# Ledger of designs, part 98: designed miniproteins, single chains, continued (5)

Each design is a single chain, and the fold is of that chain. pLDDT is the mean over its residues in the fold that is shown.

## One batch from the design tools (miniprotein)

Design m19395
Fold by ESMFold2-Fast:
Structure m19395 (fold): chain A 87 residues (1-87)
Amino acid sequence: DVEEVERLREYLLKLAPDASLRDVLIKNIFGSEELLKLFEAEYVKLTGRPLPLDVTVAEFLSDLRNAGLLLNAIKRFFNLPLVEIPE
């Protein structure tokens, strides 16, 4: 739901808003470049969209829908129940 998506957005923005999405995902979620590459491939399969790893966290999360897509991709990657993506 919107509340869970907003919580993820606030969490990531507090960590390093000016860092690349790649750096934050490696350091704070996946722990390795290899696991991030597997996730990137699954993200494309699940969303039909590329994961823009070279943009800043603040730029990516300026669109709440991007936060929702990221959250659901992470949840599916770890076999967790999905949430509704905001339009």
Scores: mean pLDDT 79

Design m19396
Fold by ESMFold2-Fast:
Structure m19396 (fold): chain A 58 residues (1-58)
Amino acid sequence: SKAIEEAVKEIAKVNGVENPDLELGIESIKSASKEDVINSLLAMGVSEELAKAAAESI
């Protein structure tokens, strides 16, 4: 989904790394509850707005 793609991009930007493993992590996270997805994305440095959008798109 576009929101998940934006979240991955924001994680890479915030952490200053290009990391394919983050994309695999996001794919794993999308099978979790919405709250777990939001909390995981926030922990990775994603904004609350984008984290909620990504969770809602799952």
Scores: mean pLDDT 63

Design m19397
Fold by ESMFold2-Fast:
Structure m19397 (fold): chain A 96 residues (1-96)
Amino acid sequence: MLEELIEKLEEIAKELKKELEEDKSLSEEEKEKIQKLLLEAEIHIGLARMALSLNMPDLAKKHLKEALKKLKEAAKLLNSPKLPELEKLEEELEKL
């Protein structure tokens, strides 16, 4: 369900933020790039929640697709173990 997907993406975004804060190997430039991707993902997750509250599931789905793209890019830059989970969630979203 779209609500469950939103909750999972919020949880993954928090975990990626923690990975970013704990990673001492990243340059300031790389950190800034990942921070921007995570912020953009959180904005789209928030817009998806708002769209669902307005009974606009197609708009919510569009924002969740954008959030997933941004989270996957951030996870890839972080070499995060969350990347395969994000790929599965993207496939689940396509089936909704």
Scores: mean pLDDT 87

Design m19398
Fold by ESMFold2-Fast:
Structure m19398 (fold): chain A 73 residues (1-73)
Amino acid sequence: MSREEVERMVERLAETSKEDPEVARALALMWFSIELLEGDAEAARYLAELAAEAGILSEEEAEELIEEAEEAE
């Protein structure tokens, strides 16, 4: 997934978060896991970073996910 595709994904998740924050969080975690499984650790890290900035994930949760993605690279 490209950086622009990750940005678009997080934008959609932010919209979902306005209606159901729990669903948006679950979807963010799901897409993070998919990117790691596909071997795209950079996309996974960037997704976690943007999701935290958008308020979908907590800063603490995003930091843990970013560390996991960096280790998977």
Scores: mean pLDDT 82

Design m19399
Fold by ESMFold2-Fast:
Structure m19399 (fold): chain A 60 residues (1-60)
Amino acid sequence: SDLKRQYDLVLSSKKNTEEFIAKAKKQGLRSEDQIKTLESNKALLEKKAKELEEEIKKAE
C-alpha cells in the first residue's frame, strides 16, 4: 500500500530527526532555538504519522 510506504518514510524521517536532536543536545552542537525548530519538525512528523496510521486503519 502507498499509505504504508509513506508511513514508513515519515517514521524514518522522525527517527533521523530524533537522533540528530539527541546528539545536538548531548554534544552542545546547536543553539536552543535550533533545537526547538528540530523538535517542532519532529512534532509535525509525529502528527503526519498518526494521520497516515488512521488512514491505513480505515483502508483495512
Scores: mean pLDDT 80

Design m19400
Fold by ESMFold2-Fast:
Structure m19400 (fold): chain A 67 residues (1-67)
Amino acid sequence: SATDEALIARFVAAGLSREEAEAVLAALRAKDFDTAERILARASLGLDEAQRRALSETYAEAVRVYG
């Protein structure tokens, strides 16, 4: 959907791969917050402070849509 593509683009801009972004959205659609948060925690190890902030903001938006 247009909403999914917009969220994927924002996750990728924040430093996730497309595959990681798609996996986060799939986990949120399944209400599997533990899996979504594990993916984000693992990805964040390679990110700087600004990227981690953008990632956190994008995740909050994704949770508003699917949470």
Scores: mean pLDDT 88

Design m19401
Fold by ESMFold2-Fast:
Structure m19401 (fold): chain A 75 residues (1-75)
Amino acid sequence: SAELVEKVAAALVEVAKEAGKPVEERRARDLVQAVARYLAENGEPVTAENVVKLAGALLGLDEESQKRAIELAEK
């Protein structure tokens, strides 16, 4: 959903900045949309957790940063 994409993208931007690896909002949003499509096409659940784990790993975020982004996105 558009709401899921915006929440996850915003969470990734904030956490990436905190981790010293800043990413542009548009780039994060485009990546999140691509990841959500990939998950759906492969029959995997499109959840904040699954999207953050894949998109976060692609952005070079560690497991702790990914966990922070999941918590922030699920608010």
Scores: mean pLDDT 85

Design m19402
Fold by ESMFold2-Fast:
Structure m19402 (fold): chain A 56 residues (1-56)
Amino acid sequence: SPREELIEQNRKAVADLRAYLAANAAKLTPTQVLTLQLVIGGTETLIERMERRLRE
Protein backbone atom coordinates (compact mmCIF):
# COMPACT_ATOMS: atom_id res chain seq x y z
CA SER A 1 0.00 0.00 0.00
CA PRO A 2 1.12 3.65 -0.34
CA ARG A 3 1.38 3.87 3.47
CA GLU A 4 3.67 0.81 3.60
CA GLU A 5 5.92 2.43 0.94
CA LEU A 6 5.98 5.72 2.89
CA ILE A 7 6.83 3.85 6.13
CA GLU A 8 9.73 2.06 4.37
CA GLN A 9 11.01 5.34 2.87
CA ASN A 10 10.94 7.04 6.29
CA ARG A 11 12.68 4.04 7.95
CA LYS A 12 15.44 4.34 5.31
CA ALA A 13 15.69 8.11 5.94
CA VAL A 14 16.09 7.50 9.71
CA ALA A 15 18.77 4.84 9.06
CA ASP A 16 20.63 7.23 6.69
CA LEU A 17 20.46 10.11 9.21
CA ARG A 18 21.66 7.87 12.07
CA ALA A 19 24.58 6.65 9.91
CA TYR A 20 25.46 10.26 8.97
CA LEU A 21 25.35 11.36 12.63
CA ALA A 22 27.50 8.38 13.74
CA ALA A 23 30.09 9.09 10.99
CA ASN A 24 30.15 12.90 11.46
CA ALA A 25 29.34 13.62 15.16
CA ALA A 26 32.93 14.79 15.88
CA LYS A 27 32.77 17.27 12.94
CA LEU A 28 29.38 18.77 13.91
CA THR A 29 28.57 21.46 16.47
CA PRO A 30 26.48 20.47 19.55
CA THR A 31 23.54 22.42 18.04
CA GLN A 32 23.81 20.51 14.74
CA VAL A 33 23.94 17.16 16.62
CA LEU A 34 20.85 18.12 18.67
CA THR A 35 18.98 19.26 15.53
CA LEU A 36 19.70 15.95 13.77
CA GLN A 37 18.63 13.98 16.88
CA LEU A 38 15.33 15.94 16.98
CA VAL A 39 14.72 15.27 13.26
CA ILE A 40 15.43 11.53 13.79
CA GLY A 41 13.08 11.40 16.82
CA GLY A 42 10.34 13.32 14.98
CA THR A 43 10.60 10.99 11.98
CA GLU A 44 10.42 7.90 14.25
CA THR A 45 7.24 9.35 15.84
CA LEU A 46 5.80 9.90 12.34
CA ILE A 47 6.59 6.25 11.44
CA GLU A 48 4.78 5.07 14.63
CA ARG A 49 1.70 7.16 13.74
CA MET A 50 1.69 5.79 10.17
CA GLU A 51 2.07 2.18 11.42
CA ARG A 52 -0.83 2.73 13.88
CA ARG A 53 -3.06 3.99 11.05
CA LEU A 54 -2.01 1.01 8.89
CA ARG A 55 -3.11 -1.38 11.70
CA GLU A 56 -6.50 0.37 11.93
Scores: mean pLDDT 84

Design m19403
Fold by ESMFold2-Fast:
Structure m19403 (fold): chain A 91 residues (1-91)
Amino acid sequence: AKKEVEELLRKLEEALKAGDDEEAVRLALELADKVMEAFEKGELSGEEGIEYLQRAIDILSAYYPKSKDPLRMSMAIIHLAATLAVLKSKL
């Protein structure tokens, strides 16, 4: 689980460097789902999940002004933030 989340975060950064907004959004949504799944299975601590979700939010937010699809990018950021809020509520 942790290795999978770290790999998704790495791929997300690579997609953003390539300017692949569509792939970046897809990876961000997959990252949020994988973090929650790993947390619910006890494979990832809430603190680790919060850290990964916050990193994804930070890198997407930094990229946002360069996005060709700001609406989809903002929806991905909102989804990550909502997932983070849900995870925090369970701690």
Scores: mean pLDDT 86

Design m19404
Fold by ESMFold2-Fast:
Structure m19404 (fold): chain A 76 residues (1-76)
Amino acid sequence: MSAEQQQAFEEQLEQVLRDYEAALAANRDDPAAQRAITAQTIAEVRALADQYNVPQSVLDQLIAQIEAHTARLIAE
């Protein structure tokens, strides 16, 4: 991946994660909404990974981190 492509991927990923965190914060008392937000975020991350040819291992790590973050918020 070129430096320009890597920068574009990182900027788009940061925006997706910012929107994800804001949506979770707005829905702290709604586990169903938090799960829906998480599923949408994972779909967006998968689409970005496909667009930028991100290695499967990196994609798997990102998805695991997103799922773990939501699980911690729901459990608390």
Scores: mean pLDDT 83

Design m19405
Fold by ESMFold2-Fast:
Structure m19405 (fold): chain A 73 residues (1-73)
Amino acid sequence: SEEAIREAYRLGYALGVASTQPTGAAFADTLRRLTGLDLDEVQERLRRLVEEAGEEAKRAFLRGASRGLREAS
């Protein structure tokens, strides 16, 4: 669904932004601030989104991650 693809992009974006943080604590805080989830919860949600929307969800996640990394770097 379009909702699953958009959510996958948002999760990717949050992980991209969080990955620019200097410590694991700052990573976790950033991820919770952007998604309300911890890393395990993000991984499980992404798994369900990929089950629903397949390859498109994976691509959306990667596009989100790339954008988050660029904007926060």
Scores: mean pLDDT 88

Design m19406
Fold by ESMFold2-Fast:
Structure m19406 (fold): chain A 67 residues (1-67)
Amino acid sequence: MALSEAQAQAFRDYLVNELGVSPELAERAVALAQRGRLDGVGALLLNNGKSKEQAEAAGRFILSLQA
């Protein structure tokens, strides 16, 4: 499911400010989320040194934006 511009910005800010993700990695994660690739977001974060808990938190954040 595609994110709106506001949801994409909120997700980018969450990744950078709360999860300590680099801005470049955050842009890649946002692009995957905008394509509905939540599995890809988790894999991207794990492959770039983020914990399983952080990857799961990112997924929960995206779901909260869609409530």
Scores: mean pLDDT 81

Design m19407
Fold by ESMFold2-Fast:
Structure m19407 (fold): chain A 95 residues (1-95)
Amino acid sequence: HMSRAEVLAELREGLARAPEEIAAAANPESVRRQVELVREALEALERGEPLDVILGRLLGRVAKYVGAPEEEVLAAADRLGLSEEARRAALEALA
């Protein structure tokens, strides 16, 4: 498992490279949406939100973006071992 500090470092590094990655991408709009999700996750981590809740919300946001149904979100949450609070965050983000 990655530590909170390692996750924070990776997210910050990813955001720093975002303009370059968007310019080089075959689908810049898809990369821009990914960058927004990473930015939101970084802000939540910096506020001290639990990592699993952030993961749940991110799962819901991605599922909504790709048009995935609620049952797929719940199945993914089960595979990731998310808490009840994280599952709730995912469903709220999906709505």
Scores: mean pLDDT 74

Design m19408
Fold by ESMFold2-Fast:
Structure m19408 (fold): chain A 61 residues (1-61)
Amino acid sequence: SNLKKLDELIKNTKDESQKEAIKEEIEKMKNGEKPSSGEELETVLNDALKMIKEKKGYSEE
């Protein structure tokens, strides 16, 4: 699941403001908004956004 990449980024982020920014981008993706961030982050967010758009996630029931 590509959403695991975002979770890993949050876990490995040392800066509190950066962690908050990542969480905000995740919320934007859930709302169907296109993310806008650095190149590496944008790539990961774009992959996760595609998965969310298909109603997929790392917490499947």
Scores: mean pLDDT 56

Design m19409
Fold by ESMFold2-Fast:
Structure m19409 (fold): chain A 94 residues (1-94)
Amino acid sequence: SMEEKLEELLRETEERLRASSLPEEVKDALAGVLRREVRRLAEGEISLAEAVARIAQETARLYDEHALSPEQRAEAEGILRRFVLGVSEVVAAS
């Protein structure tokens, strides 16, 4: 199901975050944002475009709040880009 594929993608992304050099509090906060917006998407509460926009907005806020270095931001952006592409593929296949 779409819900199962999204949950697998969340688990894989959480593993990538755990393996990253990001601060633990940032890893936890990013994981929370992704789980929340994906749940809303899976429940039909928001569109894919809205979920992507909300993820971008919340992650930008977290980067500023935690004063992430350019290198840390680039690492986080790489992980998030892979996640967003994966979510888009799951939704397109559904």
Scores: mean pLDDT 87

Design m19410
Fold by ESMFold2-Fast:
Structure m19410 (fold): chain A 94 residues (1-94)
Amino acid sequence: MEKIEAILDETLERIKALSPDGVASIAQVEEVLEETIASIKDPKIRGIMEVAKGFILALLESENPDGFISHAQLEEVFEDAREVAKEEAERLEA
């Protein structure tokens, strides 16, 4: 999980850096997640990150129909995504 947590933290900081005014688009979040996941060589970690991506995008789209999200909302969703990633990692080890 430490590697997955680091990937999520780095992804969040990249999105925040690309949106210095404090508001990101959901399309921008999706693009950064897709680029990050494509760079993952470990297929197990990539699979867990695909599940986390699906959760993040579904939650953002359901709560933000205008397609824009604040950095505070983004941070909350990524915190929830860490728990989803942990549950998926535990399922794959069972």
Scores: mean pLDDT 82

Design m19411
Fold by ESMFold2-Fast:
Structure m19411 (fold): chain A 60 residues (1-60)
Amino acid sequence: MKPSQKELDEVVHEVHRMIGDGKSFQEIRDFLKEKGVTIEEVIEHTASEHMREILEEIKK
């Protein structure tokens, strides 16, 4: 029910991969909803400033 730290890390890595692969913002939002992870949690666990900027755009 509550994602573990390891599950969150896997989701963050997958979202970064999806962005790199040119997946739409809608596909990324749908993926996060399926995993029960918020966009804000992904941003908090993202070290790359470039990826953070893209995630903030998805959050809109």
Scores: mean pLDDT 78

Design m19412
Fold by ESMFold2-Fast:
Structure m19412 (fold): chain A 69 residues (1-69)
Amino acid sequence: SASDVAELARLGNEIGRALRAGDLAAARAHLDKTRPLMSEAEYAALVAALDAGDWEAVDRLLVRALNRL
């Protein structure tokens, strides 16, 4: 839905801002809020990418999920 697209885009921006600031706790909190907007596989991949410090993978996965919604 348009509401889900807007919410995921907002959360993605907050995750990116937190990661650029080095605030991993804030990034994780915003990432946890994406769970209801994603499949279990998509969410698991995002968590794995964040835990690995792979910020490019985090961005790619968020863009992919946004394009699916």
Scores: mean pLDDT 84

Design m19413
Fold by ESMFold2-Fast:
Structure m19413 (fold): chain A 87 residues (1-87)
Amino acid sequence: MAELQARGRAAQAEIDALIAGMAPEDQAAVRYAAQRGAAAAIAEGRVEEAPERALEAARAVAEDPALLAAARAELRRLLEEEERLEA
């Protein structure tokens, strides 16, 4: 557990540094992609890979304008669906 906790903290710090200069909407999209990466690792039974999968997803989305746009669109769609259910 200590190794996984250390890797989790390191991955989170790298993600925070990666997105620090981005617009709030882009930061939200990158964090959402990271969360999805971690969740996928957990769903696959690979909990030990969750920090690495989160960081990989965050970097991929932050570095690729097309992936960033897709992540923003997905997050926006989910937020709109939540708003419709709450309205």
Scores: mean pLDDT 80

Design m19414
Fold by ESMFold2-Fast:
Structure m19414 (fold): chain A 66 residues (1-66)
Amino acid sequence: TTLLGREIDGEVYLLETVGDRTFSRLATDENRAQAEEGLARGQEILAKRREENLKKFAEAGLTPPP
């Protein structure tokens, strides 16, 4: 699980930057879809980098955490 911001007391906060201001929003039922989308975007960026690492691990016969 990857956040676009931070986790506080087990709760996910979605970070949104507008201009030079950054806003934090708690992931709730009302904005769950928005929070999921934000997490998906973060996952997409990390997955791109991790995919290269997974390739290396696969070639070495290792299982990468996580």
Scores: mean pLDDT 60

Design m19415
Fold by ESMFold2-Fast:
Structure m19415 (fold): chain A 89 residues (1-89)
Amino acid sequence: KKAEEYAELAEKYLKDGDEVMALFYANQAIKEAEKEGPEKAAELYVRLAKAFLDSGYYNTARKFAEKARSLGKTEEADEILKKVDEKMK
């Protein structure tokens, strides 16, 4: 599905160090996931939060994790937010 394809592109650009293109494709992934419903959007927010966290983009990782939490992925989002806080202290 297109949401997963855009998420893969975001992850590729993160590996290349291109935060601008990574964020562009991350937002496209979320937009496609929202068409499938809030549960799918929450899953993509968790996936993207982890990818941005692993690539050192802590502010973006926090924003995506907070969105995932607001959509019901509280346990997964809280784990990501804890890791972001540990890296930013």
Scores: mean pLDDT 86

Design m19416
Fold by ESMFold2-Fast:
Structure m19416 (fold): chain A 61 residues (1-61)
Amino acid sequence: EAARNAARALSQAIEDGLLTVEQAAKMAVRLGLVTEEEAKEISKLPKDEAIQRLLEIADRK
């Protein structure tokens, strides 16, 4: 639940232009949502795909 809420907040920040994809990926690692390896993969993706990937990973927890 907390992981899903955090992922939604980060996704919204990316969509609103408050965070870059790489900044959001780094924050997701700090929050324990994704691993460092997953964050590196996400930061290479376009915005839409990065958002989808963050939400998918959070949903599996």
Scores: mean pLDDT 79

Design m19417
Fold by ESMFold2-Fast:
Structure m19417 (fold): chain A 81 residues (1-81)
Amino acid sequence: NPVVEEAIKEIERLLKEKPFEEAAKEATRYLEKLFKESTDPEAQRELILLLGILAWELREKGYEELAEEVFKRYEELVKEA
C-alpha cells in the first residue's frame, strides 16, 4: 500500500533526523492524520498497526508514559476502524 510505504519512510526519516522522543511524538501525529484522511480500510488497519509498534518500541526504550499515551491513541483508532 503506497500510503503505508510512505508512512514507514517518513517515520524512519524522523527517527534518523530527530531525538527519539520528538520523532515518536511527530510520528504519532502523522499516523493519526493519515488514518483520518484515509478511506481505505486496509491502509487504516496497517496505520493502526504501525502506531501499535511505535507504542511497543517506546516501552522497550523506557519511555513508559509516552508509550501509554500512544497506546491509548491506538485503542481509540481501533474502535473507529
Scores: mean pLDDT 82

Design m19418
Fold by ESMFold2-Fast:
Structure m19418 (fold): chain A 82 residues (1-82)
Amino acid sequence: KEKKRERARRLLEEAERDLALGKELLAEGKKTGDAVKFAAGGILLIGAAVNAYLALKLAEEAGDEELVERAKKLLEEAGAKK
């Protein structure tokens, strides 16, 4: 249970970093017309969503409500349009 909680936390930290970098690259690529940065940003956002989903499953199995909520918020952020 503790190991699942630690893995969920690590995946969330990785997903949060990828989400932040992905959003930055996506915005920069869109602003400058840099297709490589735009594509890299999109790939990082997808990676963040995958890691957040895996973290959600692990957090649910561990029974850690705080990590479950954190993973859900990150998934919403990574998948949010507009």
Scores: mean pLDDT 78

Design m19419
Fold by ESMFold2-Fast:
Structure m19419 (fold): chain A 65 residues (1-65)
Amino acid sequence: PGFTIAVPASQFDLDAVRAVVAAFGAEITAVREWQGHVLIEVSHPQGFTPEQRAALEAAVRAATA
């Protein structure tokens, strides 16, 4: 159970994103570049609630800004 977070490639920092994802107890399962964005696939053993998805997405964006 997971979802994809899109970040502008120019703002992408893999180490910062990895640290944030780990802090949420989640895992990065794939990283893909698509049309100037980096698509980060994240997974959690228990899945994500809508609130957890929003929080992780916001934290990833803050880490890359």
Scores: mean pLDDT 79

Design m19420
Fold by ESMFold2-Fast:
Structure m19420 (fold): chain A 75 residues (1-75)
Amino acid sequence: SEEEIIEKIRSGQLSDEEFLKLYSEEEQRELLRKVLPNLPEEEREELIDRFLAGELSLIDLQVADALELMKRSLA
């Protein structure tokens, strides 16, 4: 299920290479939007584009999302 896939990404059970191999670009974008719910839309899409270009890892994306959640919690 999609929920199980998101959990595997968040837990590090699914590597970047496996993620890129198992899912189409459209599916990757859709899954990453759900994994990164705290990022503003514009920043999220920019980071997803950079991941797909090979500039960022799944860990980098998750760190950015976690930092945004922390920022909102402290504001």
Scores: mean pLDDT 85

Design m19421
Fold by ESMFold2-Fast:
Structure m19421 (fold): chain A 92 residues (1-92)
Amino acid sequence: AIEKAAEILGLTKEELDEWIKRSGREAVVADLYARLKILAEKNPSKEIQELIDKFREELKAAVDPEELQRRLANARQGVSEDDLIIGLILRR
């Protein structure tokens, strides 16, 4: 899954492996997820959406479900669960 996302975004396997080594898998998945969402808005495809869905599940497993629910309850109109998940992973 992560390798396919990297290929779609123009990254080599070596570049992906070095990025994971430096930043950790969760941060890389969150960044790839954000980039795929932007790409899907401009060029919607089923393949990109399947990768987005798979990465969403991985990122949800990496966040505290109680903290996520608390932030969802206090979120303004138009803030998605996805936006909160990305924020929780990328901002320590």
Scores: mean pLDDT 75

Design m19422
Fold by ESMFold2-Fast:
Structure m19422 (fold): chain A 96 residues (1-96)
Amino acid sequence: ALSAEQVEEIREFLERQLKEVEELVASMPKRTLSAAQIAQGQAHLAQARAAIAAGDYATAMAHLQRMAEALPGQGLLEAARLVAEALRRQVEAAAA
């Protein structure tokens, strides 16, 4: 079982990784996205959230990858946030 100290270390690690992704995305050139690209990105985001809720992390990762492709920069940041949130919830559940 994971100790409370290990759970906290993983949480801090995920927070650092999110900050790094945020800084990376901030350095990317802003692009004009078509309505179709925005709709595709939003659809993949919704599917990723549903897959995470169902515990299907393989499907979630596939949709997060597609979202990052559809929404360069913005999609990558949102994908990183969802992955960090899902991993934090799994770690907390494993520690309980």
Scores: mean pLDDT 69

Design m19423
Fold by ESMFold2-Fast:
Structure m19423 (fold): chain A 94 residues (1-94)
Amino acid sequence: MYYLVLVEVVVPEEEAERARELVEEFIAKMEQAGAKLVGRREEVGPDGRVVITVAFLVPEEALPEVEKLARELEERMRELPGAEVTISVSPFVP
């Protein structure tokens, strides 16, 4: 069984470069854990806030490691002023 893991990061423009670095590290770790990157989007809102969205397809056996990596990302993002992170996990039905 597979799960869709959607991660949305919202940061002020001043923190965008650091947030991108954390997202790149997260993607690499997710792929090593067995997750597949299936979508990536970045946009800048009218208020200058940067929204980074990444989507992964995760096999059920990789969920425990993925949950650990998600917590590590949330903790690291909390160190960035004004950063918000939302992570959703849903069953993938083809």
Scores: mean pLDDT 84

Design m19424
Fold by ESMFold2-Fast:
Structure m19424 (fold): chain A 94 residues (1-94)
Amino acid sequence: DEMEEIFKLFDKDGDGTLDVKEVEELTEVINEEMGTNIDPQELIIKLDKDNDGKVDFEEFKETITEIFDKDGDGKLDDEEMKKLKAVAKKFAGK
């Protein structure tokens, strides 16, 4: 699963979840690549749907698809996926 491979690039500690600090770093890279002004706290609220302070793969996949799915079809096309990969590579380099 290509999305699972991308998630692993964001999961720097390899515990299968993203913490608040990783989500803040991710938000910076998304804003840089997409030219957006997403508030890290707003993104954390959207990603941490179960309020456990951790973002699992399913929460990540759903929320990131929503952010990158500009045509609203519930799927990422090749160009949207390409942008997500660019974000993931920049994040992995931090």
Scores: mean pLDDT 71

Design m19425
Fold by ESMFold2-Fast:
Structure m19425 (fold): chain A 79 residues (1-79)
Amino acid sequence: SALERTEALIEQLRAGKLSPREAVARLRGIIAELIARGDLQTATRVATLLARALSELVSDEELEALARELEAFIQEQLA
């Protein structure tokens, strides 16, 4: 499921096997799939889960930049 894939992504991020930017890039793929099938609730949930994990690992400045990139991507997918 999308949630299981997001959880695995967060585990790799916490283990240092994946960079914050790479984690966001992979999450964009998951979100695009969810939006394409109209599952906006799960798309919001997976975005929130990754954002929470990132808040523990990156500076406030980098978190803000990554959040802006993800929000812009979501808006583009919904257009």
Scores: mean pLDDT 83

Design m19426
Fold by ESMFold2-Fast:
Structure m19426 (fold): chain A 93 residues (1-93)
Amino acid sequence: MVTLDDVSVTARQETTQVTVTATITDRGSNEVMLIVESLDSGKTIEQKIVGPLKEPATVSATVTIKRSEKRVLARFISTNNEEASAVVTVTDA
């Protein structure tokens, strides 16, 4: 099973960095894919393979998005078709 543990957001002048951390307890999963999609445009921003993973592991990935992106869907998908997802809302400080 993939569970999302933490999401941190760091705003910069022209970009926002989003770091997502997930705990993967899926036994026998060979790969986990991180997909980051803009909910405002429906566009895939980043797609990254994390793994292979055959035992429980905590994985972290950082993606850079445009500062105009206000809602982002982060998805972790295992080879067993298990998914954990979170909506990240970028709020101004």
Scores: mean pLDDT 66

Design m19427
Fold by ESMFold2-Fast:
Structure m19427 (fold): chain A 120 residues (1-120)
Amino acid sequence: SLEDEVIELIRQLIKLVEKFYNAKTREEKLKIMEEIVAVLQRLYEVRPDDPIVREALEKVNELYEKAKKSTDEKEFDEIGFEIARVVLETAARIAEKLGNQDLLKEVRKAYEKLLEKRGS
């Protein structure tokens, strides 16, 4: 079903954000950002009338283009964390609209890990 595909795409986004926490190189982080854009593009194809998905795709595309052009490590890392934040906030909003409490708990756990890693 389309709902099952949306749930799987949200779970893919959560896994990509977790891969981002563990990525050590710029090249690995850029590859993860590229994969996040591809998953958001697929989510937009499944939910073309959802402004939450459209706004997330537009914002993440903007941030990804900025990340590719960034020559400053601190700016690059700040962009990466902003992508992860936008992705998880988008995932939470979709999980709430679906009434899927288990998916929402998965997103909140990923968000807690993102905040923890930002301090290390």
Scores: mean pLDDT 88

Design m19428
Fold by ESMFold2-Fast:
Structure m19428 (fold): chain A 83 residues (1-83)
Amino acid sequence: SAADQAQLDRLLARFRAQVAQIRAMVAQGRLQEALFEAEVLRGLIGIWRGVRKIIGDDDGVARLDALEAEVDALIAEIRARLA
């Protein structure tokens, strides 16, 4: 539905804003805080991916999978800087 698509669009916009905030934390040297926030965001993306999968929104799942891969790469970058 249009309402369901609008909800997903708002959710993705919120998650992308959180990615930007986490990248700002990384730039500030706040690496442990950035890692914690990235792992929390990864979990939230996983939950919403599961919701979209249950309702049969394959496009929404693909969009969340792409964001999840972006967050996973960010987590790997932060962990490498902490090593």
Scores: mean pLDDT 90

Design m19429
Fold by ESMFold2-Fast:
Structure m19429 (fold): chain A 66 residues (1-66)
Amino acid sequence: MEYIKKVEEALKKGDTKAAIEALEEAYKNKDILSIQRGGALAFKAGDNETFLKASELSTKLVRESL
């Protein structure tokens, strides 16, 4: 919940670094839902860098859970 709010606020400000940092924190906590939702929000905001980072982290987390 906290991670997705940080991503949303960062995207509203156009702060790609803060958005990616929030996604990295979600990844460390194995919060796949916040990563996927954050990616969708980044896509809608036109932040391709954050969107691609979310896709990378969600893929890594799924592979690590196998």
Scores: mean pLDDT 82

Design m19430
Fold by ESMFold2-Fast:
Structure m19430 (fold): chain A 79 residues (1-79)
Amino acid sequence: SEQEKVRERLEEALRRVDEIIARLDAGEITPMEADLQVGALELHVATLRVLTELSPENREIYEEFMRRVEELYARIAKL
């Protein structure tokens, strides 16, 4: 279904944010690189919202993604 495809894309974006955080914490990427990478993910996820109304389950994943993004920005701000 369309909702299943959106879910897979949101779960992929969530995994990628976690990967960015892990790489930043390990010193493998700079804060500037992390900022650019998460910005690209935010834009990608924003396009998914305009293509399809999110189911309650997908909205929860989207909210979790946005919370992880906020955590990453907070980490960058401290560096």
Scores: mean pLDDT 82

